# Designed miniproteins, single chains, continued (3): the designs that were tried, part 53

Each design is a single chain, and the fold is of that chain. pLDDT is the mean over its residues in the fold that is shown.

## One batch from the design tools (miniprotein)

Design m9811
Fold by ESMFold2-Fast:
Structure m9811 (fold): chain A 76 residues (1-76)
Amino acid sequence: ALSLEQRRQETLLLAEASILRMGAIEALRNGDLQLVQQYIARLRELGREAARLGFDDTARWIDSLVADLEKQMASS
């Protein structure tokens, strides 16, 4: 179980990752693959930060978002 302060910090990281994911999906919809790659790079950085802070589940989730976006790019 995480402290309330740790839960709030992790919630902010999850919110940031969600915003980046939404931006990547919009870029995919528009066919802007260069912009998708920029969002993927940002998500990878955020995933490393989550791992550094010990939020292993959040880091794994972010890694899964990156994998999904890369698969969608390869399929487009």
Scores: mean pLDDT 85

Design m9812
Fold by ESMFold2-Fast:
Structure m9812 (fold): chain A 111 residues (1-111)
Amino acid sequence: SRVQEALRLLLDEFLRNPELVRKSKEAYDKHPELYGRAVRAFAEGRLEEAAALFEEILAKDPDDAVAWAMLALVYFLLGDREKAAAYLAKAEALDPLVAAAAQRVIDALEA
């Protein structure tokens, strides 16, 4: 599935960049229950549920670049390219490294 391909590409980004791993862990540790649920929903292809959970994280912490980047990827997979681009722009304003990783995943999925 496209979700399985997105997970593979995201894992590749983590394996190449220890800084991305550290930033993602820091974001997760601030909201572990919501992140755990969101990541599980994403991995299982429950994209609408994943979006709602990342949106709940962002309601609590609007400066979470990792949550913005993940929400962009979720909306891209849902076919909402305008929301994906808007949320990627929010991630980039907060953390260009996190946004660049998500952009590479999205670009690879379009190839």
Scores: mean pLDDT 91

Design m9813
Fold by ESMFold2-Fast:
Structure m9813 (fold): chain A 99 residues (1-99)
Amino acid sequence: GRSFAGLMLQMAGDTEEALKLLEEAIKEKPSSDNYRALGIVYRHLGKYEESIKYFEESIKLDPNDSESWRNLARAYALLGKNDEAQALLQRSAQLAAQQ
């Protein structure tokens, strides 16, 4: 989980390779971490709508992952949806405070 997500963030420059690895990982074991990493890669590509979709899948698998909520908020802000982004950031902060 944690180590794989970290590797994907490190590989942000090798986007095609990151996408292939994440697609294979999700096929073998769908997880909140893998969907979050995929969302981050799509955001890096400027594909904010796809990024949102993958962060939503991450939250469906683990609604208590504050980092997934924070990343979803960032993607909404990049689309100019600032009110939605603020609500999502507040949720992320509340969840992080419970850890």
Scores: mean pLDDT 78

Design m9814
Fold by ESMFold2-Fast:
Structure m9814 (fold): chain A 67 residues (1-67)
Amino acid sequence: EIDKLLEELKANKDDPEKVREILGKIQDYLRKNIKSEEEFINVMKKIAEVLGLSEEDKKTLDELIKK
């Protein structure tokens, strides 16, 4: 399921509207299913890797999500 969402994100990474929709689905999944901060961080790292984010952008994303 999360792996399926990450594969969908990877397949559609060049479509901004699809990326936005898939990120919304991932966020909903995280709210319902993630029980630990470490697991949450690991998923966020995978998203950043799929989207090709820089180390700075990854850190910014992690900090924003923690708020």
Scores: mean pLDDT 70

Design m9815
Fold by ESMFold2-Fast:
Structure m9815 (fold): chain A 106 residues (1-106)
Amino acid sequence: MVEVTQSPTSVTVKEGETATLTGTLSKPVSDLDISWYKNGVLIIENLQRVNASDRFSARKTSDTTVELTISNATLDDTGLYTLYAYDRATGKGVLGQGSLLTVVPK
């Protein structure tokens, strides 16, 4: 069974700053389909943007680590960001506990 840990659990950034949210997996990222949700809405599917502006990027940073980067943050980026890891070998998925991003005015 894959385990998912998200960090930080809560972070505050100012408008125009970059926010980085990390997911750590108990299995190699190459064996998993990685998705990110904002307030329950799919924004990144298999590390590709589906419902997100080009300020959002998701990437593999190690064999077991993925990052979601939000550049030039806006107030609308405030929300709960949850990582979903689907294990192709088992056909089972796991949700992380989420990272709460708060964007404050300049």
Scores: mean pLDDT 87

Design m9816
Fold by ESMFold2-Fast:
Structure m9816 (fold): chain A 87 residues (1-87)
Amino acid sequence: MSLSEQIDLVFEKAAEINAAKSVEEVKKIAEELFKTLSPYLSEEERKKVEELLEKLKQAKSLDEAKRYAADMVDILLESLNKQAKEE
């Protein structure tokens, strides 16, 4: 998967998360996104996303689940933008 395809996927899944109507939908989208992008992340970045997914599993409301998923999206975008910034 190209870097541009990875970035496009993150934006697509972020839109799906924002449109989600249940905590279960947010969890499924977030888990699929992480599974797809985990090979492209550093060990430190994977650990941070895994911690956010654990918080998502404990989310008590849709708003809380969407906040954790948004934080995950931010980490993924930061990682991919960093990879695009070659010296």
Scores: mean pLDDT 82

Design m9817
Fold by ESMFold2-Fast:
Structure m9817 (fold): chain A 64 residues (1-64)
Amino acid sequence: SEEEEIRRRAEALKAALQKVYPDLTPEEVDRFYRLAYEALRDGKPLSPAAKELEELVNRIAERA
């Protein structure tokens, strides 16, 4: 489903965020996840930081 795909993409972005920025608090990570999820769900542009992380995630997926 579209909802499941959006969730998986948002989870991948969250995992990438935590790997790149290990010092973020759980609250900061959760806020980033919500914003990314909402953007992906609503077809809105991601923040520049989220866009860079999505590009990284997509590069990894293409290699797999």
Scores: mean pLDDT 77

Design m9818
Fold by ESMFold2-Fast:
Structure m9818 (fold): chain A 110 residues (1-110)
Amino acid sequence: SIEEAIKKVEELSKKFIEEIKNMDEKNFLEEFTEAYNKFLEELAEIIEKGKLSEEAKKKIQKILEEFIEKANDVIEEGEKNKDVEGTKEELIKLLKEFTKKIIEVLKSEE
């Protein structure tokens, strides 16, 4: 159901934000990459099981593409500046914005 998909997206995002906050500075890039790949895989499963309209799926795909592009830019800038804490803050901000946009699309299907 759409309601269940919304709940799962909220829970998945909250979990990933908490994981990012608790990541070790020394191993940040490795830990982030593993958690990020798992997040994207679990998100794709939620979207597929949600039985969304074709229009909603296209909107979510565009939002996801924009998020991936921005997240990659933040990571590249963070690597140049050696600022793990700033990178975490910016990624969490992007993830919150991304989650809000996905939920707005899902709510439009209710």
Scores: mean pLDDT 84

Design m9819
Fold by ESMFold2-Fast:
Parts: sequence; structure tokens; C-alpha cells
Structure m9819 (fold): chain A 80 residues (1-80)
Amino acid sequence: MTAADEKGKKAMEKLQKAPSVRLVGARGDAEKQTATFKLLTEDGELLEVEHTVDEELSSEELSEIARKFAEQIVAEIAKR
């Protein structure tokens, strides 16, 4: 639990400092109500971000949320 939270925080810190990233995967898990996406940094690090959603959504809706969130982060980094 603590290790997973620490990993997520470090992933976000690396994303904030990364000059460029690319989307390599996005998925939703309806059983866990989570939206997860993976970004590859320019130096070859794979960063995974998981977001828990309090609303009861389908896996398809969660996958769309994950993809849109990842696309926003990629676009934000590209504007630096």
C-alpha cells in the first residue's frame, strides 16, 4: 500500500521533470474503479499512474478517462 503510493508520487515527480513522454498504454478496471495509464520517458523509463474514481463507471468509461488524462499530461509536457 505505502510502496504503491510512493511509486505513484515518484512517477508524477519524474513526469514533471521529463522533457518529453509518450503514451504506451491506458486501461480501466471496473472492478477496482481505477483508470491506469503508462508513459514512456525520453530516457526510457516507464511510468505508471493509477487514478481511483469514486463514481461507478464501466471499464470502457474508465479507459477513456485514463486515455484523456494521459493525453492532457503529454500535451502539457510538450508545451514546456
Scores: mean pLDDT 72

Design m9820
Fold by ESMFold2-Fast:
Structure m9820 (fold): chain A 86 residues (1-86)
Amino acid sequence: IDAQLASLQATLDAAQADIDRARALIAAGGPRADVMQQLIHAEASVTLAEMGLWVLEKQGVDVSELRARVDALAAEADALRAEVDA
């Protein structure tokens, strides 16, 4: 379980890095396609984390802190997608 929690946190850290790269690309005036690729990668990582939370929750693990991280990352990705679409 500790190894599964560490793996989930690594997945969320990867999603944050993708979001950070998307922000940097926007700031640099980079291509929309490159920004969207980073956001798609982040969204995929969030989906994988949600699946991992489901598995751990079924095993009776308290995932409330990790769920809050997933929700925050999903909201951040949605906000950046809306910004790019504006």
Scores: mean pLDDT 83

Design m9821
Fold by ESMFold2-Fast:
Order: structure tokens, then C-alpha cells, then sequence
Structure m9821 (fold): chain A 55 residues (1-55)
């Protein structure tokens, strides 16, 4: 499934993740919260929420 379909992921956040190669839920699950928090526009809390939404 696409990350844009996750709860709490708006178009801007989905575009930011896609720009960093994170286009699917499976790719997102392969990342740690620390890895996601290093993406510009994605903070630690946002990274944790993203990982929670794919469990």
C-alpha cells in the first residue's frame, strides 16, 4: 500500500517521503524512527506516528 493512504499522512508529507524513496508502507516499515526523523520536514514525533500507523 502507498504511504499516502496512511492515517495522518497528508499530500505534503507523502511527497516528502516519496522524495526520499519512501513510497510504500513496506519501505516505511523498513525504516527506524531515527532514520525517518532525519528526513527534512519529519520530526521524531511524526516518525513515531508514521511507524505506529503501519503496525
Amino acid sequence: ASVKDLRGVGPKLAETLAANGITTVELLRAKTAEDLSKVEGVGQKTAEKLLASVE
Scores: mean pLDDT 74

Design m9822
Fold by ESMFold2-Fast:
Structure m9822 (fold): chain A 95 residues (1-95)
Amino acid sequence: SLREEAERRARERTEELLEGILKLQSENVGIEYEEAMKLPEFQELEKLAQELEEEAARLERELGRELDPRDRFTVPLFRRVFAEVLAELEARARA
């Protein structure tokens, strides 16, 4: 049940993060890369994208197959959010 609650909350939190990213991108359509990198929001997104790409590469090695390009961001992001939510719920249960 704790893991099931963590999965539900992680799905909701991941969806909110993805909606925020899509909104940031849609509000800045046509921005040059050099201009985008002057904005803190894009700097944080670039760092997140690099970390998630490294996690996607590790996951591909574990699975022995390539991930769909769209899943390279979404799947590692969900796994990261799930781990964070599960840790939060376990800490609350033990505190």
Scores: mean pLDDT 82

Design m9823
Fold by ESMFold2-Fast:
Structure m9823 (fold): chain A 83 residues (1-83)
Amino acid sequence: MPPDLTVHTMSDEQIKKVLDKAGLDPAKLTEPQSKTIPMKEAKSIIPDIKDPDVYTGTVDGKIVSLLMDPETNKAIVRVLRRA
């Protein structure tokens, strides 16, 4: 894992949009889950998105993360249980 990775916080609204694009209903969220969305969709939600940065946030005590993958032109959406 690269040590130069910057972590940013997503707003509640951005988190809900990311989950929606990933086909995940925040009201029915189960952990752990991983989905991919097109890079275009990620950029529409976070217009100033930078690679290699990671975006995170929380919904109902669960951690949601978004990681850019330029090789596949996709963004990886992960839902994790809050520690």
Scores: mean pLDDT 71

Design m9824
Fold by ESMFold2-Fast:
Structure m9824 (fold): chain A 64 residues (1-64)
Amino acid sequence: SKGEEAAALRRALLAAGASVEQATQAVLDKFGKPSAERQQILRDIGQKLREIGDEFEKEIKARK
């Protein structure tokens, strides 16, 4: 998969003595930036997880 190829490239560059910053930049240059759609999905997931946490805290408080 694209993610496995990116991980393999990063690992190879680090093994060859590249810095973490250099390896990360090379992966971004070759495989591109995350799409706007992917960024939106990640934000939506983060918001959903926050809402679940808030409901859990509310239930705990309601039981006291």
Scores: mean pLDDT 68

Design m9825
Fold by ESMFold2-Fast:
Structure m9825 (fold): chain A 94 residues (1-94)
Amino acid sequence: SMKDTLLLAFASEVQAFAKEVLATSDDPELKALAEELIRLAREIVAAVRARDYEGAIALVERVLELLKRMSELDPERFTPLVELAERVLAELRA
């Protein structure tokens, strides 16, 4: 489905971005938040496989809250991913 494709693509992008943060950042708070993003991305994939779209949307909302916190620490790096998460949520709710 289009929702499956969107959610899986979003989870993949969040996971890739979080892995880059772990590889390049010396900030222990950013690293901890990045590890939580990887966990939530995996939970989104599991929710999609279970056809739990309400649960998947709630997980995207949790990812958005973490990205907003990361954006407070490094706005130039994380604002684009905040904007992506907001667009994904808008599309899922349409």
Scores: mean pLDDT 87

Design m9826
Fold by ESMFold2-Fast:
Structure m9826 (fold): chain A 60 residues (1-60)
Amino acid sequence: SKEDILNKIKEETDKAVELHREALERARAGTLTQEQFDALAKKISEEVKKIKEYLNELKK
């Protein structure tokens, strides 16, 4: 059902947001390299893209 997929979207979105928040906090503390931060941001972006693709598939 659409509701089931939306629930999965929410779970993945929450995970991506948490990862980004942790990365920013560590970067501000000066404990995370720019390259590591960039790699993490890319991973978050990929998760967000996947979420949007799921939603778009349901819209059809």
Scores: mean pLDDT 77

Design m9827
Fold by ESMFold2-Fast:
Structure m9827 (fold): chain A 91 residues (1-91)
Amino acid sequence: AAVDPEAAKEYLEKDYKALGIDATLGEAVRARDAEGNDVVVIPVTTSKGRVVYHELRVTPEGTLYRAAETLEDLQAGLMPVILDKNNSLPL
């Protein structure tokens, strides 16, 4: 199914708020992953200046997402980064 960028951004905003992380979400853009799935990519800048790229796939069962510090790392299928308030975690 097609991913709605606004719905994906709202989901991510709620997740950041629930974790108590201060962050600014950038423009949500439609893309396709390496497997051909419709996804939305959203850059997020934390209050400490760290940039994280989120890839969200919305399914009927819920929203699945990955995160990485670069778009290249997202495309390479590296493990998701852990979201927290100090933004010093490795990938």
Scores: mean pLDDT 64

Design m9828
Fold by ESMFold2-Fast:
Formats: structure tokens, sequence, C-alpha cells
Structure m9828 (fold): chain A 68 residues (1-68)
């Protein structure tokens, strides 16, 4: 189902992003904001029919934006 596919993508990218943000020394509050923004972005792009590669690229941009 679309819901199951969306949830799996959200879980996958949130896990990757949390691990990376922790390694980069983000605070708990910064990680919380990043989780929110990643979740919203994955859901939106999945509904728009974007590929996993396109979704990953946008998630990577979010991490880079917060790290800058």
Amino acid sequence: SEREKTLKLVIKYVREVVDRADELGFSDSEIGVLIRDVTATVIRLQKEGKSEEEIKAEVDKLVEKYAA
C-alpha cells in the first residue's frame, strides 16, 4: 500500500539522518526539527511520485542546510 511504502521511506531516512546528525554534533532540539522536516519532505515527495533517488537528494540537502 502507499501508506506502507511511505512509512518505510520515512523510517529509513529518519534513521539515516538522526545517525548522521548525532555524528555531526547536532543538539537534541536540532535533531527534533530535522526529523520533522525530513518526515514532511519524504511524505510530500512520495505523494508527488518522486523516485527514492530524488527523495534521498532532497533529504541530503536538508542535512547539509542544517549543518551549514
Scores: mean pLDDT 82

Design m9829
Fold by ESMFold2-Fast:
Structure m9829 (fold): chain A 98 residues (1-98)
Amino acid sequence: SLSATELPDESEMQQMIQNREANKEKVEEQFRKAGEMHKFEVQVRLFDMLMGKEVSDQELRDLMNAVGPLTDEQFAYIKAQIRQAAALYQQYKAKEAE
């Protein structure tokens, strides 16, 4: 479990989104140079899920398996962590709307 000190606050979450857009091309180029574009694609899908966009379990698993096979337990764990992060982000958004 993430401790309270490990959870990003509302401002940190907003900054993370802004930094992602500002650094997207630079990060993509770093992954391309490393020959790890599939890892970059996984990261993009994870962020899409965090932002509330739908990403299929099959699509995510196929991208992850392209860089290394995952057990069902490993995939379920990663999926649960992403869902938790997405739920926290949606709570921050709801709090801003109040």
Scores: mean pLDDT 65

Design m9830
Fold by ESMFold2-Fast:
Formats: structure tokens, C-alpha cells, sequence
Structure m9830 (fold): chain A 58 residues (1-58)
């Protein structure tokens, strides 16, 4: 149960990191303000997932 929950959170984190990589790869096609806002939102979501994983491993 806990291991499955951690695996799911790790998978969600991987998906967000993949989206972040895509945004960085196509950054030249994205308005700077929009790019900055999207990257901030993704980084905040990744940080929340990392905190949840940390709490479950404690």
C-alpha cells in the first residue's frame, strides 16, 4: 500500500519532469511570461510530490 502510493507519486513526478523538459526544449516558441508561469507551477507541483514522498518514507 505505502510502496504502491510512493510508486504512484514517483510516476506523477516523472510525468511533470517530462512536461518541464518539453517546455524547456520548446522555450523559443513560448512567450517568456507564459513559460516562466508554467515552469513555476510545475516546480511547485514537483515540490509538493517530493514532500508527500518524504512524509510517506518517514
Amino acid sequence: STDKQISLLEYKKLLLETVKQSLQMYSHLIPPELLSQQLKQIDEQIAQLEEQIKQLKS
Scores: mean pLDDT 88

Design m9831
Fold by ESMFold2-Fast:
Structure m9831 (fold): chain A 59 residues (1-59)
Amino acid sequence: SEELKKLAEKYGITVSQVEGLKRLLEDGAPEDFIIQLAVRDAGLSEEEAKKLVEELKKL
């Protein structure tokens, strides 16, 4: 997805990482879990991870 590529560039992470987080949202994983995963695995700050999750929810 072009939108997922743009998010990956915006947050400085890989497209595969963004796609993984989006799939977890689609599967109904808790947002807090997804935020912690983005912080630990993608190296985002908690605030950046929260913003990314909100943007993914709009897709």
Scores: mean pLDDT 86

Design m9832
Fold by ESMFold2-Fast:
Structure m9832 (fold): chain A 81 residues (1-81)
Amino acid sequence: SVKEKALEELEKLIEEARKRGDLATAQLLEETRRAVEKAKSAEEVLEILENTLRMAEALFPDRRDAIARLRELVERVRKLV
C-alpha cells in the first residue's frame, strides 16, 4: 500500500539521519512517520510528505541527499493517488 511504502522509506531515512548524528532531521522524519501512520487516505499521506519536504527544504537546505530522497518519495506517492 501507499502507507506501507511511505513508512518503509521514512524508516530508512530516519536510520540514516541517526547514523550521521543528525538528530534534528531524524526528529522531523519521526514526527512525519507518526503522522503517516495516522493518515486515513493516500491523499493524506501525500499531503503529509509534501509538507515535510517543504519544511526540510526550509530548515535543512544543506541536507541534499535526504531532501532528494524525500522528493523521490513524494513523486512516487503522487503517482499512486
Scores: mean pLDDT 86

Design m9833
Fold by ESMFold2-Fast:
Structure m9833 (fold): chain A 59 residues (1-59)
Amino acid sequence: LPDSTIKRLTAEALGISVSTVSRVVKESGGDIAKALGKLLSKATDEQRDAVAEALERAA
């Protein structure tokens, strides 16, 4: 998946802005997987499932 698509789908599923996701990615040294780990660690199980489903549908 393109990085832009991952950021957008994650932002939509978590109810946050794409700018917030991009900031967390920057704080993680550009590592999207590390940034997603940080965002998902604060998310509910339902939000984590929503992110996973959105990324699976886009793949």
Scores: mean pLDDT 80

Design m9834
Fold by ESMFold2-Fast:
Structure m9834 (fold): chain A 70 residues (1-70)
Amino acid sequence: SLEARELEPEELKEWEELAERLAPVFEKLLSASEEEQLRFLELVGEMANSELEEQRKLLEELEARVKELE
C-alpha cells in the first residue's frame, strides 16, 4: 500500500477539503469527452506531485475546465 506523508493536523484537514472538492470534478469527468478526460488526468497527476498550495491552484484550474464543459 502507498503510505501517506506524515502531515500536521491542519494539513490533513486541507487535504480532506481538496478530496471533497475533487468528487464533483470526477463526476463531471465521467460525462466529458475522452480528450477532456485525458487533460484532467494530466492535471490530477501534476497535483499528486505538488505541494498543497499548488494543488489548490491546479484544482481551481480543473474546476474552471469542468465549468467550460457545461
Scores: mean pLDDT 67

Design m9835
Fold by ESMFold2-Fast:
Structure m9835 (fold): chain A 77 residues (1-77)
Amino acid sequence: GPPTRVTEFSTTLETDGKKYKISGRIESTGASSELVGTASTRAVTKAIENPDTVEEASATGPDGGSARAVARTEVTE
């Protein structure tokens, strides 16, 4: 089968005087960069809406590729 890749990400978002620290992990198999982006965006969006929780999202592509992302958001004062 296709190789499984693991990618970790971390970014910060500052809006309305608040800092959001976003971190996560993506596991993908045969996935395009677009598919990986879709899964990570879904997980990050859920984590921003629910700070201090761990949120998961997945996506599958027409070529049989799959990506699963887990994200967490911390609000920094």
Scores: mean pLDDT 78

Design m9836
Fold by ESMFold2-Fast:
Structure m9836 (fold): chain A 91 residues (1-91)
Amino acid sequence: MKEEAIENLVKAANIVNRYLKENKDKLTPEEISILKEIIDNFIKAIQAVENGDFETAKKYAERALELAKKLKDKNVQKEVSGYIQKALDAL
């Protein structure tokens, strides 16, 4: 469960990081801010899972899921949300 939660959060983070890198010059400042906040919540969620603090991990993962729903690219939104949900289900 712990390894599965981390794996899915890392997969979600990789999608967001790739999207930000490939589209940085096309994204609005608001979109860049949302993407960076999603990444920050993934880092905090992964750290909490590593520390055995599953309540804190759920809180950060749920915040990342809420932010992911604000993404304008519906394919990226679906993939990222799907991996976050798999991570939450593993916690």
Scores: mean pLDDT 86

Design m9837
Fold by ESMFold2-Fast:
Structure m9837 (fold): chain A 68 residues (1-68)
Amino acid sequence: TVEEKARETAKKLAEVLAELMAKELEKKTGLKPEIEVKEEGEYRFVATATAGDITLEVTVDARPLIDS
């Protein structure tokens, strides 16, 4: 269904963004980053990457793809 595709897309995008943030932090800090992808809603995922004192966070919400 459209809902299932929206959830899958949001989750995959959050995972890709977490990986990109982690690579960028490792490159800039030289530290091994910690990554977390958390489901905060049916279509909402939060990706966090932390290295030392630096934390990057991005939220992916695909709810608009099913709201019509």
Scores: mean pLDDT 80

Design m9838
Fold by ESMFold2-Fast:
Structure m9838 (fold): chain A 100 residues (1-100)
Amino acid sequence: TLEEAKRLLEKMDAEVEKAKSLEEIREVLRKAREEFEKLEDPEVREQLLAMVDTHLDYVADLEENVRRGRMSEEEAIEVAKQMIKGENDTLLELLEREEE
């Protein structure tokens, strides 16, 4: 399950990097959430679901800021990608430590 969790996180990172809009980022996160729900380890599953829910909340805040004219969509996309990657990198390091 840890190996599968890492694979799913890496897949999510790659798809987020390819996204060209906040809507595409949101769709990637939603699909990742569905895949994380299928993980057999309840602790790993809970951690990944909590992270994805945090990412979805962040994207929603960015969408609201763009809608209100507080930032450009290009800026919001860059911020979302950087934040998602940073949190994913941290979680990947934690998962690597749990294997030993």
Scores: mean pLDDT 82

Design m9839
Fold by ESMFold2-Fast:
Structure m9839 (fold): chain A 78 residues (1-78)
Amino acid sequence: MSDQIIEEIRKILKELLRLLDENASPKEIERLIRKGEELIRQLEEIDPSKGFTVGVFRVALAVARVVARILQEKKLRE
């Protein structure tokens, strides 16, 4: 059901925020982003009416990836 997939995606987003806060490795962050992207694809296929929700989740994952890169670059330049 779409609700179950949405809940799984939300759990991934919460875990990503935790990893970003704890300065986890970019490799760990990228693995979770990839899992989130796969769940988003499943949600879009199962429930096309959730296009807006899918868009929001995709933006959230893209932001997490950008933030992870910025934090890594900042660490390397310090």
Scores: mean pLDDT 78

Design m9840
Fold by ESMFold2-Fast:
Structure m9840 (fold): chain A 81 residues (1-81)
Amino acid sequence: MSEEQLEAEVLAALADMYESLGDIAEKRGDYKTAAELYRKAAELYEQASEVLSGVDPQLAERYRKRAEELKKKADELESKA
């Protein structure tokens, strides 16, 4: 494992944690908090994608797509808040 791969794994794990917290907030009807948490998760997945772009392009693309999905979900939830 390279330092870049380790950094990306840490970023992705943190992103997953924020996404999980966002899911909890959404289930509670706290759409504003859920949107903020999903945006933080998206930023972290985007950073993980950038770190991996030259090392694991396929995994980088998966993280980038996940970030895009979470940003879209956050925008939708903000419209409900």
Scores: mean pLDDT 86

Design m9841
Fold by ESMFold2-Fast:
Structure m9841 (fold): chain A 94 residues (1-94)
Amino acid sequence: SIDEIRKAFEEKLRELLEEALANPEMPLEEFIKRVLEILKEKGVPEEVIEEIRRRMLAIAEANKDKPPEEQYILLAEEAVHLFLEYLEEKKKEL
């Protein structure tokens, strides 16, 4: 079930990334907001969402001089990484 949850998240994130790459004028703040909405739909608690938001904003700031296409990809990779960290923590509590 963890693998199914991960795949469902990765598929939804891929759809968002494809949309952002087709419209590279999408603000990074909007991209981040939509990533966080996907995470909320997957049951991630609000406190964890706020931590993920802070970490994604830090990645965006560190990479602000990169092309928008590269920034979207980096944020998508970070979102996957942070979601996997959350799933591992949840797994340890079971």
Scores: mean pLDDT 81

Design m9842
Fold by ESMFold2-Fast:
Structure m9842 (fold): chain A 71 residues (1-71)
Amino acid sequence: KKELKEKIKKAFDEMLEEARRLGVSPETLARLEELKEKIDSIPDDDLQKIAEYFLEAGGLFNEELARKREA
């Protein structure tokens, strides 16, 4: 419950730090930060909803990483 949400938030923070380090677009960073805020607002017991937003954020991050590596 609380441990899972905490681990997801930590993974999200690591993802945001890596995204900033790699210089992903400001638009993508803003979207990732918005998704993190949504996760923070979800109750600890709503793990399905937390997972859905985390997967969406991961998809956005992976797509930006692919673009940056191709450049």
Scores: mean pLDDT 75

Design m9843
Fold by ESMFold2-Fast:
Structure m9843 (fold): chain A 99 residues (1-99)
Amino acid sequence: AEKDVEEANKLALELLNDPSEENKKRVEKKIEELREKLKKLPEYSEEAIALGIAEGILLIALGVYNILLENARKYLEAGEIEKAKELVGEEEVERLLKE
């Protein structure tokens, strides 16, 4: 409910400000938690609507993170390592180079 929306917003902002594998996993874990809660609620309850909004926020953040990673990979393929680091950070660039 309200706390789930607040947590979703916080996790989404953390992922977008620091696009890391760790922050991605936190977002994915929260999505799974929200989906399990949603299965137990009536479809049209206020709580179900709030949890659906929370899931939507996290899915949007995850989508943006994936776009950032795709662009970082393209920069790395072009030899633009510093541009990739500016986009996703040094730790994430090291992870992508090992893939």
Scores: mean pLDDT 81

Design m9844
Fold by ESMFold2-Fast:
Structure m9844 (fold): chain A 85 residues (1-85)
Amino acid sequence: MKKEAIMALGNATGAALRGIETGSQASVDEARKEAEKVKALGAEDLAKQSENMVDKAETAVRKRQAAAEAQKAAEEALARQRALE
């Protein structure tokens, strides 16, 4: 039981960090699934740790996506101005 909870926590943490580094929502979703496994195994302290890590990863990915959308809008505005020259 304890070994399985530690392994699931490790998987959740690894997937969350990958999501933060790459901006991948799929990695954040994988981290959330692994965090739910920790909770299901009854390791309440580890479950809280994994949930906190997943929440931070989800917030980081959403901020990165918003920044990418703003950058794309700026590039499209510049392209429209150049087309009018």
Scores: mean pLDDT 79

Design m9845
Fold by ESMFold2-Fast:
Structure m9845 (fold): chain A 83 residues (1-83)
Amino acid sequence: KKLEELREEAERLVKEFEETLKNGSEEEIKEKMKELLERIAKLDRENPEVALETAERMLELAEKYKADESLIESLRNTIEAIK
């Protein structure tokens, strides 16, 4: 898979996450996180560098929007697993 396609998926993933953090309920945020973690796992299988950058960007957004500590911890664990 071309790097450009992986970068486009990463941008879509980050955009969807930020939109959900802005407008979603707590339950919607948790459901979207589950979906996005599966998509990060798929990115990791194709290109771990893109997956790591994507997970780190999601962590920054979660911190910016004051997401639950459990969600922030889940993202930190995902980053550690990719490394």
Scores: mean pLDDT 83

